# Ledger of designs, part 4: designed miniproteins, single chains

Each design is a single chain, and the fold is of that chain. pLDDT is the mean over its residues in the fold that is shown.

## One batch from the design tools (miniprotein)

Design m111
Fold by ESMFold2-Fast:
Structure m111 (fold): chain A 87 residues (1-87)
Amino acid sequence: MELIEEARKAIENGDVQKALELIRKILDESKSPRELAEVYELMADIAEKLGDKETAKALYQKAIDIYRSLGDEERAERFKKRLEELE
């Protein structure tokens, strides 16, 4: 959880390199589907900031699918709305 918050702050500050380094650490340490969904969200945010709408949409869709599989409809609906904003 702490690494995810650090990665979000790095993205907010425009530090894409730091965000990607933190994402790599999360992926190496995490075995939970929820954390994987959070990583897809972070990667989608980076892609969106870089103007890569197609990659961002694909990554948000992966996060939505994982949150739905976990029964987290609230998070799935939030990312569905974000994905619609990119269309």
Scores: mean pLDDT 80

Design m112
Fold by ESMFold2-Fast:
Structure m112 (fold): chain A 88 residues (1-88)
Amino acid sequence: DKEAIDFLVEAITLIAQGKLDEAQELIDEALKGNKALGEAAAVAENLLVLKQEGTFSKENFIAHIQRLLEEGVISEEEAQRLIDAINA
């Protein structure tokens, strides 16, 4: 789903850059306004919590994205966008 990936790229970029208040606002808006983004918003919220707690792992996130690509859940382009976002 392009909308879910576009949302995740934006949210993950903010989280990776330490813009946690901006990430929370984006996630809160998605949870209130768009039912199609519910799962993506939950994923972003979990990543935000891990970043706030200092338990966030880029390696584990990249491994998860690679698994989704191998399972055909996301495209190679979408996987690369998510990896680029976490490295921002």
Scores: mean pLDDT 80

Design m113
Fold by ESMFold2-Fast:
Structure m113 (fold): chain A 85 residues (1-85)
Amino acid sequence: LTEEQKKAIEEVIKLLRQAQINLMIKTDVEKALEDLRKALEIAQKAGLPQEVIDAIRSAIEALENGDVQKAVENINKAIELLKSL
């Protein structure tokens, strides 16, 4: 991984963790969506693996459809994938 990709991974994990806090602790869906959309943009610009990008997109789509459980599952999947890089 490049130094740029390593920094992107750290920032994306941070945003995904913030989205989890906003959903599970603060119940703030709007802020969670903002965090997820920022994470998606960073992941795309850094050229992170498609599986990571797909997991973040799935989390966004789940929240837009009101499925908080599916959103949390996809956020967890994205974090696990990023940690395995």
Scores: mean pLDDT 88

Design m114
Fold by ESMFold2-Fast:
Structure m114 (fold): chain A 73 residues (1-73)
Amino acid sequence: SPLARELELALEHVRQLIAALRELRKTDPELAREMARQLAAELDRLIALLEPVDPAFAAQLREARAEVERIAA
């Protein structure tokens, strides 16, 4: 469906943001951690919203969230 494609594109965008945060961490680790904390909070909200309706997609978001948490640490 068109919505499923939009969600897949959104997940790919999140993965690109994670890659950008890893690069930012090399030059500005404090800013990278702060941005990662903000992204983790947004992902937590999306996971809570999607878990009851699309648990498989929520699982993919949890994997992305774990990567973001590693940058935030």
Scores: mean pLDDT 86

Design m115
Fold by ESMFold2-Fast:
Structure m115 (fold): chain A 73 residues (1-73)
Amino acid sequence: SAIEALEAAIRALDKEAIREALAKLGVSEELAEKLVGLVTPENAERILAALVAPLRAGVDAEDAAKAVLGLLG
């Protein structure tokens, strides 16, 4: 699934895979680029937890992404 692809991409710190997974989930290109820019080895697990749990609960991907940016930026 796109959520599983996103989890794997964030853990791998694979920026291209993160962009692709976010696009498949319906996240805008502007918001996806901001998220990709914030992912570091130090915050990857926090971003993963904050993003994936809402997505699995059925929260809109764009709204989940905005919430993560608000938490970190």
Scores: mean pLDDT 81

Design m116
Fold by ESMFold2-Fast:
Structure m116 (fold): chain A 71 residues (1-71)
Amino acid sequence: KEAELGILKQIREMAENPEERDIAVAFLEILLAISDKREELQPLFDRAIQALESGNVEEAKKALDEAEKAL
C-alpha cells in the first residue's frame, strides 16, 4: 500500500512534465497490472491515461488523486 502510494505520487509529478508523460502512462499501466485493487483502480487509471494522452494535466491529476484515495 505505502509503496504503491509512493509510486502513484511519483507518477503525478511526472504527469506535470511534458517529456515524462509517456513514462507516467507506462508506470500507471504497470502499477495497475500488479495491483490487488485492479478492479477498483482501472476506471481511474483509464481516465488518467486518456487525460495524459490528450495533454489535460488537470484532469489527469484529478483522476490520480481519486486513485490515491482508493489505494
Scores: mean pLDDT 78

Design m117
Fold by ESMFold2-Fast:
Structure m117 (fold): chain A 90 residues (1-90)
Amino acid sequence: SDSDQQQVRDVLRDVQMMRDMLQQGYMTVDTFRMMSRQIVRTMSQVDPSVAQQIQGLFDQAIDHINSGDYNQAISTIDQIIDILQSRYQQ
């Protein structure tokens, strides 16, 4: 639906914002958890299978942030962006 397409565009924008926040060094674990939870919730209403896949990647990214490995966290977010673009953008 048009609503689902808009929700996916909003999710892509929010994931890109998370990437920028990680790259600029102002992302906190609490902010990451809050944003990722909202993104997964939105995606579960559009595509539960994709929501489950990106939830696993967000969990991996949180582990990388907790270990101080921000480059690996960014790489994991890039995987989420690639999945969403491949499925929903041309």
Scores: mean pLDDT 88

Design m118
Fold by ESMFold2-Fast:
Structure m118 (fold): chain A 73 residues (1-73)
Amino acid sequence: MTLQEAANLVTAARLIEVGYEVEGRPLPIDELKDIIETLKKAAEAERQAGNTRDADLVEKYRKEFEKKLKELE
């Protein structure tokens, strides 16, 4: 995964979240799991590229989605 691909994935995950919030619906569990897995891969890609700050930021967003998943389970 390239650095640009990782950045695009984070943006896509946030757009999905906003879409569900605008509709007043909770994110589906399967969608949350996909977002979490995608962000995990994005954080690893940033870390491998030496972008520790960006990796930490992506990891923070992953933890926020993980908290939402726990609230639905």
Scores: mean pLDDT 73

Design m119
Fold by ESMFold2-Fast:
Structure m119 (fold): chain A 97 residues (1-97)
Amino acid sequence: SKESLETLEKKIEYLKDKKDADSLLTRAQYANSRAFLLILHSDDKESLEKARKLAEESITSAEEAYKLSKNEKDQRVARSLIEQAKYLLKLIDEKLG
């Protein structure tokens, strides 16, 4: 919903300056969720470009978290988030044509 998009935006903003692995993974998850909701609820180019940037930022945050993570569980979460973001980028490309 629109309310969910606004909530995720605020959560992403709160985490933007946090550089620990847990915060980076959480930010990547919120970015993917917001990108997905923008794809579901929007067909306009501006919203799809915002979703693209969120998916790209999710990949960057998850890759940074992967490098900082000392356990295999967090590394698996980071890889999963990267794959989710890549899938979202494919959906965006299909909609932008």
Scores: mean pLDDT 85

Design m120
Fold by ESMFold2-Fast:
Structure m120 (fold): chain A 93 residues (1-93)
Amino acid sequence: SKEEIQKKINELLDDLRETVKRFEERGLLTSAEAEDFLERIDKLKEKNASVEEIRQFADEIFSVAETFATTDEERELIRKEREKIEKKIEEIK
């Protein structure tokens, strides 16, 4: 149903919000970058963004975080968060 799809999209955006906050706490995003990404998540919710727009947005978040990663532990954290988000995106199709 459309209601069920919208619920899954909102849950995906809430998970991205948590990912952004975790990356900021771990030094994988600056506070300014995290604030920008959180504001963009709110705008994606308001405009009824497509799953493809959310996928592209998530890829941008992970690409920025990978630039700040200096250890294998940090790279593994990013990989696990990416896999979690990608799985949720596939479940909305």
Scores: mean pLDDT 86

Design m121
Fold by ESMFold2-Fast:
Structure m121 (fold): chain A 67 residues (1-67)
Amino acid sequence: GPLLEEIVRKGEELMEQLAEILKKLYPDAEVTLERVGETTLVLTVKTEKGEEVRVIDAAAMAEALLA
């Protein structure tokens, strides 16, 4: 419904802000935020020390908040 869509959109905006903060804190790192599918966000941070990938299911998070 419209509320779930707004929650997902706001979550995406917050994750974009986090990605910008991470780029400032780790300027030599490759930081990417990608939306894969309608409700899934993928945050990737790649450094000389390795690659960290975090998969965030925005729909599952919204469902948990509404429960």
Scores: mean pLDDT 71

Design m122
Fold by ESMFold2-Fast:
Structure m122 (fold): chain A 81 residues (1-81)
Amino acid sequence: GEAEEQRLRLEIEVEVGLALIALGVGKITGDYEFAIKQIKRQIERLRELRDRARALGLPDVAALADQAIAFLERLIEELEK
């Protein structure tokens, strides 16, 4: 339903936002291990949201989650340099 689609989109945005906050904290404090671990947790949550979107027949929402996952995986690669 429309409410479920809107909720999933919001949850995806929240998980990305939390990952970016963790990145910012890591950059300010120099605690990149904390930032990487937190971002990895947000990626796992995004995978759950993607799988839920797929189960509900919401391919655009699933694609949004996949794009968010790919974006955060690239951020981890930059932090691990």
Scores: mean pLDDT 88

Design m123
Fold by ESMFold2-Fast:
Structure m123 (fold): chain A 75 residues (1-75)
Amino acid sequence: SLDELLQEASRILAEMLEIASETQDPEIIKLTTEIEELYRRLKEAARAGDEETARRLLQEIKELKERVLEIKKKL
């Protein structure tokens, strides 16, 4: 459901914002800003009832999360 997609994306964004604040790493901050923009678009898709677009945007958010976590491991 759209609500589940929004909740998952919101949880990822919160986690990434915490990591960005903790690490102050420029690449993590950049990726977290990209996730914020994708989350904004996902909220717009959800308001429009566009589940297909919301699912695609969540997948992009999840891919960026993996990149943030890989960078964090190397710090």
Scores: mean pLDDT 90

Design m124
Fold by ESMFold2-Fast:
Structure m124 (fold): chain A 74 residues (1-74)
Amino acid sequence: SATEELLAYLKEHHPRFYEAVQELFKEDPLKAMEEMLALMYVESARTGDRRLFDLAVAAVKEYFPDLKVTVLPG
């Protein structure tokens, strides 16, 4: 799933962020989602791989299917 792929990426490449966002998710799931989207947007820009941001968007839709997600224009 997109969620499993996102968490695996974060654990491998941003382990400190991964730990922080898991704790944040317990307190404020929406804020945790925003932080993951922000990081993956920056990562996609840094690496040139748009699929990283797309993966984060897909994972957010799995966690929060009824939430509105604003996608930045390409």
Scores: mean pLDDT 77

Design m125
Fold by ESMFold2-Fast:
Order: C-alpha cells, then sequence, then structure tokens
Structure m125 (fold): chain A 79 residues (1-79)
C-alpha cells in the first residue's frame, strides 16, 4: 500500500530528526489521550503525533517548548 509506505518513510525520517526525550514526551501524550478516549487506539504515531502537536500549537495556541519544536519540525517537513 503506497500510502502506508509513505507514512512509514516519514515516521523513520521523524525518528532520525527528533531527540529521544521529545519522542518519549510525545508518545506519553498520545498514550494519555488514547486512555482518555480522545484519540482512537489505531492512530498511527507519525500521523497522530506530528499532526496533533501542530494542531495544539497553531490552532489551540498551546505554548509548550517541546510541542513548539515538534510543530516546527512538522511545518519544515511538510511545507
Amino acid sequence: DPVQEAKRQRWEQAKQEYPEELERLYRSLVEILVERGELPADAGPEDGLLYYAYFLVKVMKVNVPELLELAKKWEEKHK
């Protein structure tokens, strides 16, 4: 499936670009949101993590330094 392969490639690139600490914080956030029923359990890490950070920063104006860094990485990669 070319869509799934593209997602896998973007996720592998994201892992290379993000510090381990930021990835851990991101995964913890997604896990909490899944437990609360705010995210579907089948959400892909690349799609859910990067898009949600971008949404929180740009739409909800959340000012968390770790989320700001990841939202910036989303913009740089997808512009």
Scores: mean pLDDT 61

Design m126
Fold by ESMFold2-Fast:
Structure m126 (fold): chain A 95 residues (1-95)
Amino acid sequence: SEEEQRMIRKARAYRAGAETLLDSAEELYKKNPSKEAVETAKRAIQLAEDAIEELRKLAEQGSPEVRRVFQESIDAVEEAKKKLEEIAKKMEKNL
């Protein structure tokens, strides 16, 4: 249905956003490992946490098939968050 397609697009948009934040943090780490870069990574982690919460909330409103796509998006955002946390850790150790 159009509603299910809209929900799926929204979930995929959150996933793409998290992947973009991870790429930005990776570039920042390579170019300028600073306290400001660590703070930027920590903000990206918070945005990923907020995205996971919103995705879980939206998943509760969907059919089983929609919930499956949302779970895949949640898993991807959680993986991006895990990588962001590792980048932040590495930056702090190298300051």
Scores: mean pLDDT 78

Design m127
Fold by ESMFold2-Fast:
Structure m127 (fold): chain A 85 residues (1-85)
Amino acid sequence: MLDEEKKKKIEERGAKAKAEGLSAVYYEDEKGHFYGKGDLEKDIVLEFKAKNVLTNEGKLIKEVELEEGTTFEEVEKKVEEALKK
């Protein structure tokens, strides 16, 4: 579901962040409203577009409604709520 270039970029960022002892990494794209939240222990990358949340395996987890003007912090919050458990 992610384009291969974005996926590779996120995977490289996740690997570096994990080596630095970080638990998660975020990527924001100015266009397409792509938001990548990495769970570095589970190797999970989330893509957020409009109503959809996908894993790095391309599995649709949840449909989450986004309003126009939603900030990156609010997107992160909605993703965490959608992935509760």
Scores: mean pLDDT 46

Design m128
Fold by ESMFold2-Fast:
Structure m128 (fold): chain A 88 residues (1-88)
Amino acid sequence: LEERLRRMDEAAEELRDDTRYSPEERMAIAVLRGAGYSDEEIERLLREGRLIEAAEEALFELALEVARELGLDLEQVRAEFEALVASR
């Protein structure tokens, strides 16, 4: 978990000023890099229009991992994540 969060933070910092991507794309790329995706895999997802979907899946997996480590209710975490996604 700690290493994944650190990789995500590093990716977000690198992408901070990258004007080639929208803010949503930058966040998605940071999440995917945190999850261990290669630049080639991320570029493929972007070309296929699947970048955001893949990032949402990776973020959901991260949320469940955090919840498990903190001893939180996984059903509660899922409900909060679904509410967050539905509000966008």
Scores: mean pLDDT 74

Design m129
Fold by ESMFold2-Fast:
Structure m129 (fold): chain A 56 residues (1-56)
Amino acid sequence: MKIIIKTPSKDGSGAGNDALIFGGLFGEATVVAFDSKKGIALTENGTEVVAVAEKA
């Protein structure tokens, strides 16, 4: 199981640039919170997914 996640900038300016894309779980998962400290994104249904915030 492999999920490729592109996280926007932490300053919140990513609200239209490199939005978070989750695929492979239930098709798509909406992210409502991102814990950069743990490297984990939280979905609206409370599921935690690993978010890789690599500068690409």
Scores: mean pLDDT 48

Design m130
Fold by ESMFold2-Fast:
Formats: sequence, C-alpha cells, structure tokens
Structure m130 (fold): chain A 65 residues (1-65)
Amino acid sequence: LERYREALDTAIKAIKEILKNRDKVPESLRKEAEQAAVDALRRAPDIDGVYERAKKVLEEIEKLK
C-alpha cells in the first residue's frame, strides 16, 4: 500500500528533474523514468523493483547536474 505510493512519488520526482534538466539527461534515462511511473500507476507485481528503478534514475540525473 505505502510502497506503491512511494514508488509513484519517486518516479514523478525523477520526471520533474528530467523536465528541469532535459538537455542534460539522456533519452534512455527519460524513457526509464516514464516506464517506472507507468509501472507504479498500473501496480506492477514487483513494486519494490519499480521503486529501486525510479530511485536509480533519480540518482543518475542528480549526478548529471
């Protein structure tokens, strides 16, 4: 229950960072963040995996700033 919201919030945060830094973020990272958000919204079976994926994308974006 809480993990689903946490995964979605993390994916949305990654997408917001991508929008602020579009020119610096590779297309592959953008697609990965979008897919994580979609997976969280559809409540994919591996929600912990979705959360970790979104978190890794966010961390990679932070390194590019």
Scores: mean pLDDT 76

Design m131
Fold by ESMFold2-Fast:
Structure m131 (fold): chain A 79 residues (1-79)
Amino acid sequence: SKLIEYLDKMIEGHELSEEEVEELEKLAKPVQEWVEENSEKVKEKWEKLREENKGKTGLEEQLEFVKELIKEYEEEKKK
């Protein structure tokens, strides 16, 4: 997934180009809408991740969580 590739670059500390940022925003929009529609499920997953990481919720943990949400969105899109 192109969206996952961009998140991996961000996790590794790479700066995205202006064109890559625009593509990321376009790819992220349907995922953001899906997250809003599934807000309670997303909240439960986030709380589980927080418990597994003993309350450590830094940028890396947040980006990994977003990657998991994108994968789940892509699996549902195959319906």
Scores: mean pLDDT 75

Design m132
Fold by ESMFold2-Fast:
Structure m132 (fold): chain A 96 residues (1-96)
Amino acid sequence: MELAPDLSEEDKELITKAREALKKGDLEKALEYAEKAAKSKDPVGAAWGKLLLGEVYYEQGDYEKALEYFREAAESEDGVVAVAAAVNLVVLEKEL
């Protein structure tokens, strides 16, 4: 999934760093960057942060928190984030 073109440079950096940390299995750094993104004043940036928080909690085995954050991200007006969150919800439900 591509980032929204109207995201701030700071939000794009936080989202990119969180995704890189997730790929490396550095869940502590992924959580830190995702939490910062989720606090964005831009609702789209915040939704990306929540999507990434869901992915971090899923990797940690905290499926309840993962489900909460994916649900919040799925409510985003940004179709890219909403679709990504919906796909993660379907995957999570199949692993329960």
Scores: mean pLDDT 81

Design m133
Fold by ESMFold2-Fast:
Structure m133 (fold): chain A 96 residues (1-96)
Amino acid sequence: SQISREVAAALCVAAAEHNKALGNQAYNEGDLAGAEKYYLEAVADCRAALEIDPNHAEARNVLAAVLGNLGAVKHDQGDLAGAEKLYREALEIREQ
C-alpha cells in the first residue's frame, strides 16, 4: 500500500531527526564519539527512508544536514580528508 510505504518512510525520517538531535547534543557536550555514533544512525535511518521512497525530499534534506554534521565531527577529530568527503556528499544531495 502507498499509504503504508509513506508511513514507513515518515517513521524512518522521524528516527533520523531524533538521532540527529542526540548527535547534536553529544557534539555540543564535546562527545565526538557519541556524536559520530548518533549521526551514523541518522544516516542509516535516512537511507532506509530513501529505499522506501527514493524521491523523499525530507529524507534527503535530513541526510544532507547529518552528513554535514558528521563532517564537522571528522574535522574536529583531525580527519580532514574524511570531513571534505562528507561535506561534498552533503552538497551534492542539496544540489539534486
Scores: mean pLDDT 91

Design m134
Fold by ESMFold2-Fast:
Structure m134 (fold): chain A 83 residues (1-83)
Amino acid sequence: KKEILKEILKKLEAEGVFRVEGKTIDQLSDEELEEIYKMLKYAVENKDEILERMKDWPADRQKRVENALEKLEEAIKEVEKKI
């Protein structure tokens, strides 16, 4: 789980979807990884609500968030498959 999650977070960072300030993903503790995973899972589970709250945002920003949420959904499914 931990190793797979780190690899997925590195992919998301490369795609500009996720960033860790002041340290590398490899430096994240197990507690930090679990917290990040829960936050990402929450975003995916509440995707429709998040997009609805963003309806007044510029269309290009909305599309970037939609694409980010799709990538997060794929990442969460990959982690869950490898439990």
Scores: mean pLDDT 73

Design m135
Fold by ESMFold2-Fast:
Structure m135 (fold): chain A 82 residues (1-82)
Amino acid sequence: KEEKKEEIVELAKKAAELAKSLKTPVGETLADIAEKIAKLAREGKFEEAAELAEKAAKLAESADYPELAKLFEEVARLAREA
């Protein structure tokens, strides 16, 4: 479970960095969400982290950021497994 937590946190941080690099309002929103996901994962709140990551993936897809959506989908999958 601890290894899963670190993997989730690292992927969420990567999503935040990618989102910030977009320099768009949606990118800033997704970066904030990614940081919240990392915090939830550190606190062991994996179900909340997964739900938030699923919502972020959908938002990223609708904004036409498929790589970012894929990262959030992977975060959600790992959080569901934790």
Scores: mean pLDDT 84

Design m136
Fold by ESMFold2-Fast:
Structure m136 (fold): chain A 81 residues (1-81)
Amino acid sequence: AAAELRAQGDAAIQAMRDAVNRAKEKSPEKAIELAKKLRDDMVAGFETLATHPEVADAARDMAARFTQEADKIIEELKKEL
């Protein structure tokens, strides 16, 4: 259901933040690469889900939100290089 997809999306955003923070401790460049990869992979997943009418709006919302959060993290990491 749409509510379950949004909850999974919120958990995925948090998991991305945690993974990127761990990568940043070793290499800011690798953290940026990881954030870009996670953004691209998750957006592709949500775009696939958006083909299903029952979750299309939730999937589009999560794709946009995940992109926005990932892009913010990437820009913050770039400032620390």
Scores: mean pLDDT 82

Design m137
Fold by ESMFold2-Fast:
Structure m137 (fold): chain A 86 residues (1-86)
Amino acid sequence: SMAEKEYVEEVAKELEEKARELRERARQMAQDGAPASAVVTLYEAAETAERAAKEARESGTKEMADKAREIGRQVEELAREVERAV
């Protein structure tokens, strides 16, 4: 349906934005002298978000879009945990 396609596009854009935010946070952590492992984890989290966006677009289903949103939440929680640890 058109509504399902719009929802998938919305979720994909949210995850693409999350990936951009995570890369910016990784860059800031690197500038602040955080351990390389912490910075790498945030870049990998950004890649995970981008992959979830791509998979949501490729599937075109609400179920996969919902899964992508869950992945977005998980990478955000991981980023916050890493940022608190440094």
Scores: mean pLDDT 90

Design m138
Fold by ESMFold2-Fast:
Formats: sequence, C-alpha cells, structure tokens
Structure m138 (fold): chain A 77 residues (1-77)
Amino acid sequence: SPEEEAEALGKRIEDIVQEGIAAGLSPEEIADRVWPTLQELIALLEKEFGERSAFSEEELRQKLIELLKKMIERAKA
C-alpha cells in the first residue's frame, strides 16, 4: 500500500541518517545520501495523498542540512 511504501522510505531515510552520523559524515554528505530516497518519498506523498511541497528544491535541501546539523550536535552532546 502507499502507506507501507511511505513507512519503508521513512525508515530508510532514518537508517541513512543514523549510519551517517555514526560514521562521522558532514551534514552535506548525509543530505546527499538521503536526497534520492527523500525525493522518492515526496513524489509518493504528492502522487498518492495530494500533498504539495511549499518549498523549492533549494529551500528543501537547505532545511534538510540545517536539521542534520542540529541532529549531529545533539548526538555529540
């Protein structure tokens, strides 16, 4: 189902983020690794649920990097 696909993509994103943080990757490197799976999730949500992104690709990328920076800092504290 679309719900199961969205959950699987979300889990994959979480796994990539956690593995990247554990490996000591930069926020930009983690964002690059997450980006294809995040785009698949966004496309699925737009197609199946009619959800529309309020952000440009550039804005979304920057917000992802900012979020990853905060996650890395919390993991180090």
Scores: mean pLDDT 81

Design m139
Fold by ESMFold2-Fast:
Structure m139 (fold): chain A 86 residues (1-86)
Amino acid sequence: MRTLSIDIRELPDGSVEVRLRGRVHDSHFGEVEFETTMVARDDAELDSLIRVLSDLVRESDRLDSLTFEGDSPGVRRARAAIQEAL
């Protein structure tokens, strides 16, 4: 089972930060957990990040948590895209 937690927030400089936590179950290794943080500093990086997040949401078996902090244009775009992917 593939599970995903996504936290998206606006940074003081206007960048969008995304924290991902995920779990995948493998028959040989058992439960594998990962955590990563990504920052989109401009619209091109944000477009790429939104694409990756939308794909991850569509491919996950369960979304454990989804949080948004801030109301910048970048956070609103990420929110809309993820809601469409759900």
Scores: mean pLDDT 79

Design m140
Fold by ESMFold2-Fast:
Structure m140 (fold): chain A 94 residues (1-94)
Amino acid sequence: KVVEKTLTLKPGQPGTVTVNLAGKVRITVTNLSDKPASLTVTVPETGVFKACVLPYKGAVCSVTVTLPEGEVTIIVTNANPTQTVTVKVTVESV
């Protein structure tokens, strides 16, 4: 099972990906912009927090987390103070 979403995030803007995937998953964030991206990935239901630096287009950052049953919200926040970034968020069962 795979969930994929593209997010375009203004400086400081959070984006959300809602998934209904119980068990162990890998969350991968890929930089689709030709500018460096600094992001945080938070899963409030699990307490997971991951800081990601994606210095070039195609750079990836990933975290593995065990999700509870039901809908879970993954929050990706653009931590860059000046740049809008476009990223692809992939959530896959492992």
Scores: mean pLDDT 85

Design m141
Fold by ESMFold2-Fast:
Structure m141 (fold): chain A 68 residues (1-68)
Amino acid sequence: MEFPPSEEVKELTEKLIKDYGLDEEQARRLAVALLTIKETGGPVNVDALARGVGVPKEIVEKALKDYL
């Protein structure tokens, strides 16, 4: 869980809460996922990601566009 930089995860979590009105847990999971995707550079299954972090698909798509 400490794999992405903790400070970067916290900062991104706060931005996701502000931008999309997510709960702290949802925003944190999404922040970790976004940082992992950025590191991997691979194909993103938006439906799987949305299910994994518990946020709507539309928000996941916007976050990918805004932060990746």
Scores: mean pLDDT 77

Design m142
Fold by ESMFold2-Fast:
Structure m142 (fold): chain A 87 residues (1-87)
Amino acid sequence: NKLKVIKERVDALLKQFKAGAELLIKTQDVKSALEGLKKWKEFGLKTMDSYIASAGKISPKLEEEVKKLREKFLEEFKKIEEKVKNA
């Protein structure tokens, strides 16, 4: 199941970003932490776009489901950014 594998990879990536954000809060000033998050967001979006392209080669329905995962990624990443800003 390709969708299940993609979901698991996205969840793992978000878990890594959450752990990294907690470390940034402890070790960096807010400006440097947000710069780090910007790079992680760019990497995450590039990864999601790669999954969307791969899914599109298989079926339109799978592409649509992976696009929904990209939206969830953005929502969860926004929560991570807000935690860093408010730390």
Scores: mean pLDDT 85

Design m143
Fold by ESMFold2-Fast:
Structure m143 (fold): chain A 75 residues (1-75)
Amino acid sequence: GSSKSEALVAEANAFLAPLRDDVKALGPLAENQINALIDGARADPSGAEKYMSAAKDLAQQAHDQARASRLQQLA
């Protein structure tokens, strides 16, 4: 990939690191979708920003769902 794609992947991995357990809790489909988007950014530099934005959005959605589930279990 290009230097730009690798920089975006590094930024996405830093964003994803604290959310990885929440993504895994949603199951393999969510994890596979995020991994496919990261691979897409490396394979297609022209779409790298779009792929990385989508990966971050999915990880944030996973985190929000996991947080809601944790609150529901504590209630």
Scores: mean pLDDT 75

Design m144
Fold by ESMFold2-Fast:
Structure m144 (fold): chain A 71 residues (1-71)
Amino acid sequence: SVEELRELRDKALEQMKTASIEEIKKLQDETLKKFSEMLKKAPIEEHSDIMVEIFEFLGESLELILEKKKA
């Protein structure tokens, strides 16, 4: 469900706040694999909502990487 996906996203992003860039990349890969599985199992009607959440996750994780790179 979209709610389960958002929960997984939020947990991953929270872990990324205290992680190194290398750890963020690993968490990003692991989380994207889970999102891909959810997308494959989801009804077609939910695909656009799931894709939006995936793009939001990618944007937020990239922002965290860029922030840590500047620090």
Scores: mean pLDDT 81

Design m145
Fold by ESMFold2-Fast:
Structure m145 (fold): chain A 117 residues (1-117)
Amino acid sequence: MAEREREERLREAAEIAERLYEELLETEDEEKRRELAERAAREVIEVLEDLELSEDEKESIRETAEKVLERARELGYEIAERLARKALESEKGPEMLAYLLVARAAGLAYLKRRAEE
């Protein structure tokens, strides 16, 4: 994969997570938030299909996902906790990164909503 093509796919994945963040801020229904997060994870996995990650990149993702999981547990936010767990349990790079990005978006939206309520 060319470096520029890789960067474009990673940028598209980040844009999907940013869009999810905005959608979660506008959504009042927790079941709907879960559906939106699951949809975004699937979209990111498709964008990142066959993406190869180095061992260093996978280790970095696992360390970040562990921190997201710990924070979600402290907050009691089940959606972010579930997604962070999926990132840690995934063996394929696209799935690991997708669940991490979506877990972070869900967690950040939850914190933003609580701060504004």
Scores: mean pLDDT 85

